# Designed miniproteins, single chains, continued (3), part 112

Each design is a single chain, and the fold is of that chain. pLDDT is the mean over its residues in the fold that is shown.

## One batch from the design tools (miniprotein)

Design m11907
Fold by ESMFold2-Fast:
Structure m11907 (fold): chain A 104 residues (1-104)
Amino acid sequence: HMEAKKKEELEKIEKEIAKVLSELMDAIAKGDKEKVIELFTKLYELLKNDPTVSEEERKNFLLELIDLALNAGVLSEEEAEAAKELILNNEEPETIKKKLLELL
């Protein structure tokens, strides 16, 4: 009973994560810093709400995405370092978005 509802909610979250990740990769390829920050924080919120994703898995995945954006030249070394610190400190998505936008 409860398992069926959780499965449906998980499928919805997984589809949204896949969509946001696809849009984030496109934004990185285009060098759209504001869009990257927006989509990155949305992805962080979705991963935080996914009960199948541990805190460690979420942090590792997000750190890899920050490195990808840095290597693509979308983020500076300073912006990437600040973003990693916010993720490692488990800051709220809105706080991360605000702090990263302040660096633009």
Scores: mean pLDDT 80

Design m11908
Fold by ESMFold2-Fast:
Structure m11908 (fold): chain A 72 residues (1-72)
Amino acid sequence: SSKVEQAKKLIQEGKDLSKEDTFESLNEAAEKYEQAFVIADEIGNEDLKKEALKELEKVGVKALKLAVDSVL
């Protein structure tokens, strides 16, 4: 379905953004994963929900590491 394709595209866009390892790119990646999760939830696709959450957790960890490095 078009909604499944939209969610998959958002997850891929988030993954591409997260490779840049900046606060701005990680924030944009998080927004993409959150949008993908909402779409996956609306259509009841548990696999896409889990993938979006997994990627969102990874980007959150990256952001925390950057925050620690900026203070040290």
Scores: mean pLDDT 86

Design m11909
Fold by ESMFold2-Fast:
Parts: structure tokens; sequence; C-alpha cells
Structure m11909 (fold): chain A 94 residues (1-94)
């Protein structure tokens, strides 16, 4: 039905967005210093423990937001907003 087609198109659009976002996040991780990577991994573990139900990408975005909060507040805010968006999508599909 047209409704089913719209729902499938929306899911595919979200999946494509998440795949593209993951590539961007992987590039950011690869550009990090050794110290930043270590701190990021510690923050990732913290957020994973707090919210075991969230997908990895949402946990990573929360960790990046906290990591960049003092050095790049604008980027940190962008990561936080993306995390909240993905968390909403995840709740809708759960």
Amino acid sequence: SPEEEKRRAERRRREAFLADLKQVLDDIYDSMTEEQKKKFEELREKYRAERPDLPDIAVDLRALSELFKEKNPKQAEDFRRLAERIERWHREEA
C-alpha cells in the first residue's frame, strides 16, 4: 500500500543517514590524538553502561559531545542534537 511504501522509504532514508553519519564519526575518530581516543573510549564505556539499550552510534555521539564540550562547544552541541535525534528514532522503532 502507499502507506507501507512511505514507511519503508522513511526507514531506508534513516538507514542511509545513519550509514553516512557512521562514516563521518569513523573519520573523526581516526583524526583524534592517542589521548583523545583513550578519553573517548572511557566516555563510550560510561554511556554504554548508563544506556545499554541504545545503538552504538548514539552512545558514540554522546561520548563525542562530552569530549569536545570545552575545546569545540559548537561541535559538541551538534553531536548532542544528533544523539537526541537518533535516540528518538530508536524509541519509535522499539
Scores: mean pLDDT 85

Design m11910
Fold by ESMFold2-Fast:
Structure m11910 (fold): chain A 80 residues (1-80)
Amino acid sequence: PEPSLEEVFAALDARMAEEKATLSPEQQALADERVALLKRLAALMHENRDNPAAQAAALAELGPQIRALSEQLAALLEAE
């Protein structure tokens, strides 16, 4: 059984809440933006679960954005 969208969103929010305690305001802003895109992707994947072309389009559009934010956040964490 696949988790519901509410369960996926709750898991993302719980992980973010734990991470926020150790993040600077700048890092928190990037992390929040990344979580928002992950939630958007999860919603699109769930909505289009029976449509592989629409799922591929969502991944092609949001995947690079999520990766770029992940790289930016990682760079800030490595830069002290």
Scores: mean pLDDT 78

Design m11911
Fold by ESMFold2-Fast:
Structure m11911 (fold): chain A 60 residues (1-60)
Amino acid sequence: MSREELFEEAERAIREALAKGWSDTLAVLVATEELIKKYPELTRDEATRIAIEALKRLKE
């Protein structure tokens, strides 16, 4: 599992949540849950950090 794959997946989940009218906070929570579901080897803390970083990358 590459770090870039994790970011691409988180960015996809965030874009989808934001398109539905969800807040940045809810988009991060959704991306965190999707990452844990697809990559159970990730800790919640790791998934949350990736989701936050993905949101920042989308706002650049």
Scores: mean pLDDT 82

Design m11912
Fold by ESMFold2-Fast:
Structure m11912 (fold): chain A 89 residues (1-89)
Amino acid sequence: KEKNLVILSKDTGISIEDLEPVLHHANGSNIGEISNAIKDYNLKGSDIQKIGEEIQLKRQAEKKSATAEINQDDIQYAIKTVLAEREAA
């Protein structure tokens, strides 16, 4: 877990503190999706924090269990939302 955070931080230039909240809610597959988005869209730490917030907001709105798996749609929705906000501002 910590090893993956250190590797991802070095590869993307994003701080471990910014990555940790998002990765706490992602399984290995979802971590790959987040890593790809960071590299493909040149996301910054603030963008990653927003992705984590969007995942949490969507999960709360859907009344999902804390143990429920984060699905691909949750990750893609959060990435799309953050990218739209970044592009608009």
Scores: mean pLDDT 67

Design m11913
Fold by ESMFold2-Fast:
Structure m11913 (fold): chain A 95 residues (1-95)
Amino acid sequence: MEEKEKLIEELVEELKRKGVVTEEEAEKLREIMKNDKVIQEMIERALELEREAKEEPDPRKSAVLYSAAGILKAAAVFEAMLKLEELKKEGKIEE
């Protein structure tokens, strides 16, 4: 659980640093990512693949596992961004 929370914070802070999201949107993304089961499963799977990659002695297999983990991290961010936009359109996020 704590490892997932750290990764979520890192991903959201990166989006904020790059100017992709505002401070308010960053806070809502953290809430979405921590509470959405699908996004949490993607993050958990990414962490599992990253752990497997660290243990893999074959550098080619390790690289493939790290790439798969990266794809899942990106997918989790995309899902969170889609949910944020849905909440804005539904008026469930304060202006």
Scores: mean pLDDT 82

Design m11914
Fold by ESMFold2-Fast:
Structure m11914 (fold): chain A 67 residues (1-67)
Amino acid sequence: MSREEIEKWLEETKKEKGLSDEELIKRLQGALDAIESGNPVLTALARKDTGLSKEELEEAIEILKSK
């Protein structure tokens, strides 16, 4: 996914779910932490929840923090 596609996904997700930037950062960080934990159950849940790769999650968090 490109940076522009990630930015669009972030904006649409915030609007659809009624989340603030801070709440979305916490959700994305939780998903990233789950993937990095190596726990297969947590990793599977994180991937189902966001649909983003580890790299895409890191970029999404960076975009939100840089705003």
Scores: mean pLDDT 77

Design m11915
Fold by ESMFold2-Fast:
Structure m11915 (fold): chain A 109 residues (1-109)
Amino acid sequence: KEELLREAVLHRLIAELYRERAKDESLPERVRLSLLLFAFVHETEAELLLRELSESEEEYEELRREVEEFIAADTPEMRELREEAEREVREELERLEARLAAEEAARLA
């Protein structure tokens, strides 16, 4: 299914961005751990989508290769998906910063 495959690719891209961002040692440890958790969740979602599309382990491995080839391709579709993934990651980081600020304010009150 084209839509589910696209969704799996998007989850893989989002997970990669979270893992890359989590390497930033200037971020608080709690933030880095949250980013790794988000990466894991999105990686798991991608795997579940690919398994739902496959009837066997062989078909699942083939779909995984197709996703990797799609991601490696520099196509307009791939650029749109990367922009979508970058937008989602930025919005989630903004939400994380707001939540941490609210928790800190509540703790100090």
Scores: mean pLDDT 81

Design m11916
Fold by ESMFold2-Fast:
Structure m11916 (fold): chain A 65 residues (1-65)
Amino acid sequence: AGATVGTSVASWEGAQAAGKLGADAAGLSGSQGAVGPTPQEAGKKARELAAKNPDAAAGGGAPAP
């Protein structure tokens, strides 16, 4: 119970920080050049993942259920 609450809070905060870093890095990566098929595709995928998994810090590394 207590341990579950603690790990849940830490996980949520980590996901928030990772999500912000992922979104920031994805934006910078797209501006820097082509990381994949096209910059627009990379940005679109990052945005779609972020919209689908806002809690999971979707930005290029989170496993999607």
Scores: mean pLDDT 53

Design m11917
Fold by ESMFold2-Fast:
Structure m11917 (fold): chain A 103 residues (1-103)
Amino acid sequence: SEEDIVLLLETIGFALRLGILDAKKYLPEMLKLVPEKADSLSPQVRAAAVTAISNAPDEETRKLIYELALRLEANPELVPKVIDYLKEKSKAFKNLYDVISKL
């Protein structure tokens, strides 16, 4: 759902700010899970993507986040698979996601 995309992007943004997500390692792997890409972002997904991008340490990470947002928009049914991937690869990300999802 759109809410799941927003939650994932917001959690990525917080994780980047806290330095607990190796974005250059995990974001490219997430992109492989969602090959289709949308031409544009819905307003709510765009807002979440912009916030996540504002927490990115460099241009490469900003581009990866934007590309991920476009791919999640095109494949809302695959969003749970992407979330599960990050939760499996990062215990810190899982803990943060579980906290934010209950707010």
Scores: mean pLDDT 87

Design m11918
Fold by ESMFold2-Fast:
Structure m11918 (fold): chain A 60 residues (1-60)
Amino acid sequence: MDLKKEAYEIGYNTEDLTEAVAKAVELAEEKYKDASQEEKSQAISDAVAEAMKGWIEKKK
C-alpha cells in the first residue's frame, strides 16, 4: 500500500489520536529514511494529515 493509504488506515484503526499520529510519523520516517530532508518532511506531513482524516472519519 502507498504511504497515504497506510497512514489513513492507521488513523481509522487506532483509538487514540496521539498514538495514530505517532504511528503515522514512524511509517513516513521508515518509508522515506533515504529520501531528501524536504521529501521526508513532506511525507511526514502527508502521513499525519491522512491519519487524522481516518481517525476523524472513524469517530463520526
Scores: mean pLDDT 82

Design m11919
Fold by ESMFold2-Fast:
Structure m11919 (fold): chain A 77 residues (1-77)
Amino acid sequence: MRIDIVPVAQESRDVAAGETVTVTVEADVAPGEVLELVVVLNGRIVAIVSSTAPTVTATITAPEAGTVTAVAYLYRP
């Protein structure tokens, strides 16, 4: 099975407990592609959002202080 994954973005920043973080990713999504955004806080996945639209947004409120990492990629299922 061949899975073509195209990385779009990877960013990290530090957050305080109770901070609200909104991550917005824009990409040129071709027909048959899915844009997926994964948000990780201190090594734990806190959000996964998938869309066939050229924009995905995830909003989280940090339960603890630490590092938020957002990773976005395109794939064909």
Scores: mean pLDDT 78

Design m11920
Fold by ESMFold2-Fast:
Structure m11920 (fold): chain A 82 residues (1-82)
Amino acid sequence: DPALEEEIDRGVFDVAIAVNVTVARQQKVPEEIIETAIEGAERLYELGAENSYVTRVTSEMLDAKSKEEAEEILEEAEEEVK
């Protein structure tokens, strides 16, 4: 919640990413996976990835069964963007 509010206030992430995080919290996704997804979205955006791609990868990370799986999804996405 505090992290999501900060993201919205700063305008760092688009509305789609904020909505996905909100839904994930309602569905009781572990906070460690949510944090990994938020960090991943920020890194992909910094690498110049398209907003639609960042949103898709973020959704895939939020569907991960573990933090390690989310990190693997992020690593593959970073390699695709570079």
Scores: mean pLDDT 74

Design m11921
Fold by ESMFold2-Fast:
Structure m11921 (fold): chain A 99 residues (1-99)
Amino acid sequence: MEELKKKALEALENLKKAAEEGDLEAVDKYGEQFKKYLDELLETGSPEEVKEFVEEILPKLREVAEKLAERFSPLSPERAAQALEESLTRYVKERLEKK
């Protein structure tokens, strides 16, 4: 559990740096790593612990979406961040409900 949270946070920090630099290859790599660790946390963690972790990481994920939208998307940064937040919230809810 702690190791998965640590790895997810490390992947998210690397993802944020890649997004700031506009390195799409690194964004894809660290995005996949983050999702892998998030999925493992969703499988092994309690619903409460997962919700708390998602709330902690959400601001950083919004920043990533905003940086990517500014460089690579016709969507406004705010709309991209909102879409990511909505998608993540739905994904987490669906995964926790299946437990």
Scores: mean pLDDT 78

Design m11922
Fold by ESMFold2-Fast:
Structure m11922 (fold): chain A 98 residues (1-98)
Amino acid sequence: HMLTDAEIDLAVAEVGAAVALSTLKNTPITPENAPETVRLIRRIGDLAARALEKLGKPEQAEKVRQSADEAVTAVENLDNEKAIEYLEKFLDIISEAM
């Protein structure tokens, strides 16, 4: 079975989220690094949501959008613990969809 473009995009978002999660576990969020982390989370969130919509999973697309938005808010508040929790939730939603 060959992967569809949407399945590939979802896998790319999963890898991106895992990398972001690893970084957050090892690096404190600062005002200097927060904007770049926010941009990364927004990109992977959009990629995952669009991929899930293409796969006919609009409820899971909405859940990943919500989780990404909550992770962004946590990063903007310099809250590593909440950012980690919301990114783990994001990964769980993707895993459930696959």
Scores: mean pLDDT 84

Design m11923
Fold by ESMFold2-Fast:
Structure m11923 (fold): chain A 98 residues (1-98)
Amino acid sequence: SMTQQILNDARQRVVDLYGVPQSVAQQIQNQFYTWLQMPRDQMVRQARQWVSSMSREQQSQTMTFTLMAGNTARQRGDQTTYDRFMDISRVVADAMRS
């Protein structure tokens, strides 16, 4: 699916360009894939719980992944998936401020 292609691209970019460990990038990809199968409200609730349990380093890695995935979705014209990544980015940003 286009969603899987977007997430695969983001995973590869965060590993290659930002030095995120492969295992961490894979965990983020798997979690995001699961969330994108959910209704938006359920996704946002689960994202808040998941991100609040992270270290600041893990939150930063998740933000970088979200930004790369959002950029790829936008480049592919997938506005719905882009909007979902923007929702996730707000959740991560809020957690990083606390």
Scores: mean pLDDT 89

Design m11924
Fold by ESMFold2-Fast:
Structure m11924 (fold): chain A 78 residues (1-78)
Amino acid sequence: GIGIGLFGAQALRRAAEQVSPEIAKVALQQADTLEKASGQSVQDVVDTVAKQSKTLADLGAAEQAQAILDAVQAAAAA
C-alpha cells in the first residue's frame, strides 16, 4: 500500500494546484523530498510535514498548510 510519506507528498501536490506558482514550486519540491524519504517512520514523516507546512504558511499558504498537516496527522492516527 501507499506509505504515509507518499500520502503527504500527494497532499502537497494537490495543494500546489491551489496556490501561486511561486508557492507551488516550493510545495512540489517538498513533495519530492517526502517521496524520497518514503521509507522513514510515521513520526519522522509527521515531523517533516510539520516543518514543511510552517514554511508554506510563512509564504502565505496557511490554509493549505494546515489542511496538509491535519490530513497527515489523521492518516498517522488511523
Scores: mean pLDDT 82

Design m11925
Fold by ESMFold2-Fast:
Structure m11925 (fold): chain A 85 residues (1-85)
Amino acid sequence: MDNRPLLERIAAQPTELQKAAAIAEEAIALVKGGAPDSAVALLRAALPLLTDPRLIAGVEEAIRLLEQGRNEEAIRRLEELHSLA
C-alpha cells in the first residue's frame, strides 16, 4: 500500500498537535476499514514527523495495541490523541 499521499497530508499540517490529529484520524479510518496492518505501517512512517515525546508515546502505544490485535483499544487511544487538537 502506498501511504505517501497520507504522509504528505500529515506533514503539511501547521502544528504537531494537528499532525498527531491527522495521523490518528487516518489510522482510525484504516483500522475501521479492516486494515490494521496498514494503520501500523502509517503510524510507524509518521513517527519521524513528530518531536513531542508525549505525542510520540501516544502513537507508539497505538502501534503496540494494534500489533497485539487490540484494535478497539487502539482506536480509543487514537481518539484520545485526536482530541488533543
Scores: mean pLDDT 82

Design m11926
Fold by ESMFold2-Fast:
Structure m11926 (fold): chain A 84 residues (1-84)
Amino acid sequence: MEEAVELARKALEFARNGQVDEAVEYLRKASEVAEKAGHEDIANVLRGGAESVREFGQKGDVDGAVEVAERTYRIAEELLRVAR
């Protein structure tokens, strides 16, 4: 599960660098890792985050994409802390 959160953190870094397509790819990879680990709640957050980042990227709103990537990462990290 640490791998899914680390992938989401990398997605946030890509978004901050204006690399929105890479941010979407890494959030999707993070979602797949979470799903395989049986954490459907975390997988759904990461998948939804990827879709929202892609939508903001298509509009040219890099700041919006960064904000969504940051919220997605924080929620995934918090859900991991609760999942023991």
Scores: mean pLDDT 84

Design m11927
Fold by ESMFold2-Fast:
Structure m11927 (fold): chain A 98 residues (1-98)
Amino acid sequence: MEAFEEAVAALKPKAEANLDMSREELAQLLLEAAKKALEALTEEDLESLDEKEKKGVEILKAAVNKDFASLEALLKEMLEQGWITPASAAGWKFLAEV
């Protein structure tokens, strides 16, 4: 998770500096950061995750791979568990559609 948090944190200054950036361009940068974070995850990182965090990683994988069927199922499950908001779910769906 540290590698993921670090990759996301690295994009924050770029997003703030590029105020004229389109939603689509920002989404593409977020997807690239997510892909790099997933590639950096070790088996030890995965073993340290709780059930909610493991579902978060699976959502990230589905979004990056444009697996809309898995993404829809995972988002529905997390919404039913109260682990994610409807606004958050819409954001994940948008990222997968870009």
Scores: mean pLDDT 68

Design m11928
Fold by ESMFold2-Fast:
Structure m11928 (fold): chain A 85 residues (1-85)
Amino acid sequence: MDRYVLRGRVTSVKVEGDKVTLEVELEAPDGRRQRVTIELEGDAAKKAAEIAKPGTEVEIRVDLSKGEVEIRVNGEVVYRERAAP
């Protein structure tokens, strides 16, 4: 399968100038919970600071066919990265 979606919730938000650090608890496919840290800068950090709160839903979408990673917070795209064409 070329697309994966990981879902979780924000456990903490730390705003430091133009940087935002999100701690997120993700549920793995086997039912285990993993804590991950997401660091955002610039425009992505500004958007995350406006919408992210403890308990906010997070999706990490990976599309291997496109080489894309997308991070959504409360249903809104805050970060997207893809391999250069």
Scores: mean pLDDT 76

Design m11929
Fold by ESMFold2-Fast:
Structure m11929 (fold): chain A 72 residues (1-72)
Amino acid sequence: SEREKQIEALARSFAESLKDDPEMRKKLEEAIKNKDYETLEELLSEVITRLLTSAVDRAIERQRQERERRLE
């Protein structure tokens, strides 16, 4: 029960962090609503990996755009 509540809280936090990916956020919220903790743990593992990869990609792209905007 306590672990399940923590998984939900974590999933909600990640869903909020995924505001740039509404479909993934929807999948996460749907798993929370269905109390499908097995799927939720799998989704969280995938989301964490993808967020780390996307964060790196976004940081590179964001830095490129900011540099371009400031210099142009």
Scores: mean pLDDT 73

Design m11930
Fold by ESMFold2-Fast:
Structure m11930 (fold): chain A 95 residues (1-95)
Amino acid sequence: MRLSVSQTVLLYQDRVAEVEEKAVEQGLSFGQILELIGETIVELVRENPDLSDEQVERLVNLYINRAISYGLSRSEAEKLGEELRKRVLEVKRES
C-alpha cells in the first residue's frame, strides 16, 4: 500500500522523536543520533518499497536539514544526505 507524502513525513517525525528520546536516555552524541535517524529512513523505505522518488527526496531533505540543525555545515550535511540517498535507492531497488 502506497503512503502519501504527508503520511511519510508523519511516520518519519514519529520515529525521529523516538530516536531522539532514546538517544538522550543513552547519552548519545549528535553524530550517533544522525546515524540512527539515517537508519530510521532506510527502514521506512524497506517497509514501504512503493515510496515514490519524490517521497524519498523529501525524507533525504529532512535528514539534511536535521544534520544542519545539529551544527553540520551545508557541505557536510549534503554529503551525508547523498550517501543516505544512495543507500535508500539500493534498498528500494532490492524490494
Scores: mean pLDDT 79

Design m11931
Fold by ESMFold2-Fast:
Formats: C-alpha cells, sequence, structure tokens
Structure m11931 (fold): chain A 71 residues (1-71)
C-alpha cells in the first residue's frame, strides 16, 4: 500500500505526467473514480488534467496531499 502510494507521489513530484489509468492501477482504484477526483482537483487549481488523460501537480511539493485526496 505505502509503496504504491509513494510511486504515484514520486511521479507527480517529478512531473512525469502519470495517466489516470496508471494512477488507478497503481492505487487499486476504479479509473472512473480517479478521473472524477482528478477533475475536482483540477477545478480547485491543484492539478492540471490534460485532454490526453495525463495529470500534473501545479505545486509538486504537495504531491503527497494530492495523492491522499485521490484515496
Amino acid sequence: ADAARQAVVDALAQALGPSVREIAETLGLDPATVSERVRELAKEGRVVYTKGGRVFAKDPSRAAEIVDSLL
């Protein structure tokens, strides 16, 4: 659990642009659920959600807080 969470935190902190599908598979969540939560975070100005389904943190130092909001 912690290793999977840390992998997504590291990907966001390094601006690697993980896809919603990659995040969902890593965290063991439904991709539709992750997509909805990512849209909410984008509306709050916390992430950039691209048309290609890629996720970027607006503040990479807050990557852990972003991942906790997806759980």
Scores: mean pLDDT 84

Design m11932
Fold by ESMFold2-Fast:
Structure m11932 (fold): chain A 90 residues (1-90)
Amino acid sequence: MEEDKKAEEAILKGESNVNAAEHTIERARKLGNPGALENVARAMERVADELIETAKKASPELASKLNTVAGRARDVAERARQLAEEIRKK
């Protein structure tokens, strides 16, 4: 099914985006750049929303995987926001 193909591609892209965000967060934290952390948080929130939308049309197995990756993206977004707030409180 075309929807399942989109779901599989979304899972791979989502995992890649989460991994890239982790590297960006570490770099931004070391450089003390709250703006970069806030940008990562917004990007990860968008990724999570797209994954959840894709999950609604996917098979139950793929929907479960999409929701798992979406949860990771949200966790990364929250961590990025917390780090940005910490840097801004200086």
Scores: mean pLDDT 86

Design m11933
Fold by ESMFold2-Fast:
Structure m11933 (fold): chain A 68 residues (1-68)
Amino acid sequence: MDELIELAERLLRERGFTRSRVGLDRRDPSRLRILVIDAQGRLHVFEFPATSREAVERAVEEIVASLS
C-alpha cells in the first residue's frame, strides 16, 4: 500500500500538483484519499480503490483531467 501512495504522490507532482496529499483510509486500507489545492485555494477531495498500480495511474490521470 505505501508503494501505491508514493506512486500517486509522484505522479501528481510530475503533473504539476505540488500542493497535494495522499493518504490511506484507516478504516478501509484498500482505498486512497487524495487532497489537492487548486490555484484558487479550493480543496478537492478524491477517493478511489488502491487495487493496483494501473488503477492508481488511471485515477491520477482522471484527477489531472478534472482539474486542468
Scores: mean pLDDT 76

Design m11934
Fold by ESMFold2-Fast:
Structure m11934 (fold): chain A 63 residues (1-63)
Amino acid sequence: SQGTQLWQQGVQALLQGDLDKARELITQSALLGGLSEEQAQKLADSLLDLYQKDPERALSMML
């Protein structure tokens, strides 16, 4: 699905160190998945924060 493609692109951006692009793509994927704009932004921010603190755990939750 388009949501799955955006999520995978977001994870790829995160691995490349492009945090702004990762946030945008993860947020857009979450919106397509039916989350509100606020929920999608909170999800993206939480995953990015987790990645900075514990990248292995963050990636296990995203893959």
Scores: mean pLDDT 86

Design m11935
Fold by ESMFold2-Fast:
Structure m11935 (fold): chain A 60 residues (1-60)
Amino acid sequence: HMHLFRDEVTPGEAGLAIQEALAVPDPEERRRIFREKLGLTDEDIARLEAMVAGGKAAAA
């Protein structure tokens, strides 16, 4: 078992956090959800935004 907190999440937890973030139209709130739920950096969030823009996760 873990002895210290780690920035590791299960695929299920990540999926739920991503769905919640994508349901939010405000990009600042989306970034906060990614940062708080997944512990993502601004760089990681930018990568996800690029991926979902190509995959059509959200428009504008």
Scores: mean pLDDT 64

Design m11936
Fold by ESMFold2-Fast:
Structure m11936 (fold): chain A 80 residues (1-80)
Amino acid sequence: GGAMYADFHTGVTVKHAEKLVAEGRYDAAIATLEDGIRLLYELRRRAAQDGDYEQETSVEEAIERLRLEKKRVEKLKAEA
């Protein structure tokens, strides 16, 4: 279902950002996380239009996870 897709997409996005961070590519990691957040906002909008409250909640949790990861990467960039 769509909740599994949001979780899978979020996991792939986080792993990709972590690889970029390991390579010292902080700006690329931040951009990857921002793209992931943008896609999740579109998924949340569609879930709301469809009345799929379970999907909407799962996507909101995924957005928060990516936002926290973005803040972590921004802090690492500032300390580098």
Scores: mean pLDDT 85

Design m11937
Fold by ESMFold2-Fast:
Structure m11937 (fold): chain A 75 residues (1-75)
Amino acid sequence: MSPEEKNAEILVGELEQFTKKALAQAKTEEQRKEIEKIGKESAERIREAALNGDIVGAYEIAKETSEKIKEILKK
């Protein structure tokens, strides 16, 4: 694997762990569905950014995703 692919997989793994913790905290089925959807979409975006050499963008996507998940949990 390229260094970019390795960095993407590490970020995706961290996001997956965060998503699992968020799913455990979710109070409703709607929150769980939104968290799962955002997590999957963001993982794809992180891999795309990393493959284009945009590691900073990949980190920004991960941060934005965690913030969105936290917002969902507030509902």
Scores: mean pLDDT 80

Design m11938
Fold by ESMFold2-Fast:
Structure m11938 (fold): chain A 72 residues (1-72)
Amino acid sequence: DLEKQLKEAKKKLEELMKKLGKTKQELVDLALEYVKAGDYEKAFELHQVIGTYLKLENQEAIDAAQAALLAE
């Protein structure tokens, strides 16, 4: 269930933000810095908290766009 996964991802995101004292956008920027540095392992770990939440929100829009494209 997308809603349940989103809720769990949000809780993990909020916990991480509290521990690091950073905003959601600052954590996203940090993940991008890891990607640019080639630290994909660290970027992946951070993405599991931040990117999952953002990706799940955006996935519905992506799925709708792809469905429309395939339908022509």
Scores: mean pLDDT 65

Design m11939
Fold by ESMFold2-Fast:
Structure m11939 (fold): chain A 72 residues (1-72)
Amino acid sequence: MKVVYIAKHSDARGYIPIIESLGGEVLSFDDKKVVAEVPDDEVDKLPQALKDKAGVEASMKREGDTVTITEL
């Protein structure tokens, strides 16, 4: 599953270790956005992992084969 993480208040690169902890393969990144391929069974765990490990609340939106996770 393709995942796009959009940071609003933080450097998006700081969340790469959390994405990789769920088996995510980072495809591209900058300070505002990380694009990764994440296993389909692990994608739903990503918002909770961001909250538990980084204290970040995020919204998750599924659109076809892509999941967009946006920092709140």
Scores: mean pLDDT 83

Design m11940
Fold by ESMFold2-Fast:
Structure m11940 (fold): chain A 80 residues (1-80)
Amino acid sequence: MTEEQKEEVEDALKQLEEGLEKAKELSKTDPERAKELAEYLIEKIETFKEWIKKNLPKEEAEKLIKKLEELKKEAEKIKE
């Protein structure tokens, strides 16, 4: 992938990981708000997966999609 695409990917992943951590913290004090944030993160992850599929080489896309699926699984646990 290009250097610009790499920067966009790294920034997006960092934002998703930070959002997931925030949702986990919120789940202890405000479960309803935590579920809303988790749902929002799941939507963002799906959008990002589609962008990856369209813009990145297959091999690089597969590795990133696996990481995103792991993040999505954690977000789905918050929704329980």
Scores: mean pLDDT 81

Design m11941
Fold by ESMFold2-Fast:
Structure m11941 (fold): chain A 84 residues (1-84)
Amino acid sequence: VLPPLALVQPLADAIGSHENIDAVFAELDKDGDGVVTLAELTAFLTSLGVGHLAAQLLKLFDRDGDGRVTRAEFRAAMTRAATA
């Protein structure tokens, strides 16, 4: 089992910096509703070559298990990767 930090690291690397978290979330949240679905996250991760980690990363981002990733949850997960 990969530690949570390692699960988020590929996504953090793709962003280039933690300051770009909002920009990346905006790219994923095409509807602008403030929520990213598993399908959107999976598509993004697949484009990075790490689609096989999508289910594990969803668990990290979706702390309350509702199947939706809010901007706050996304920021929290990315910030944890940064702060280590």
Scores: mean pLDDT 64

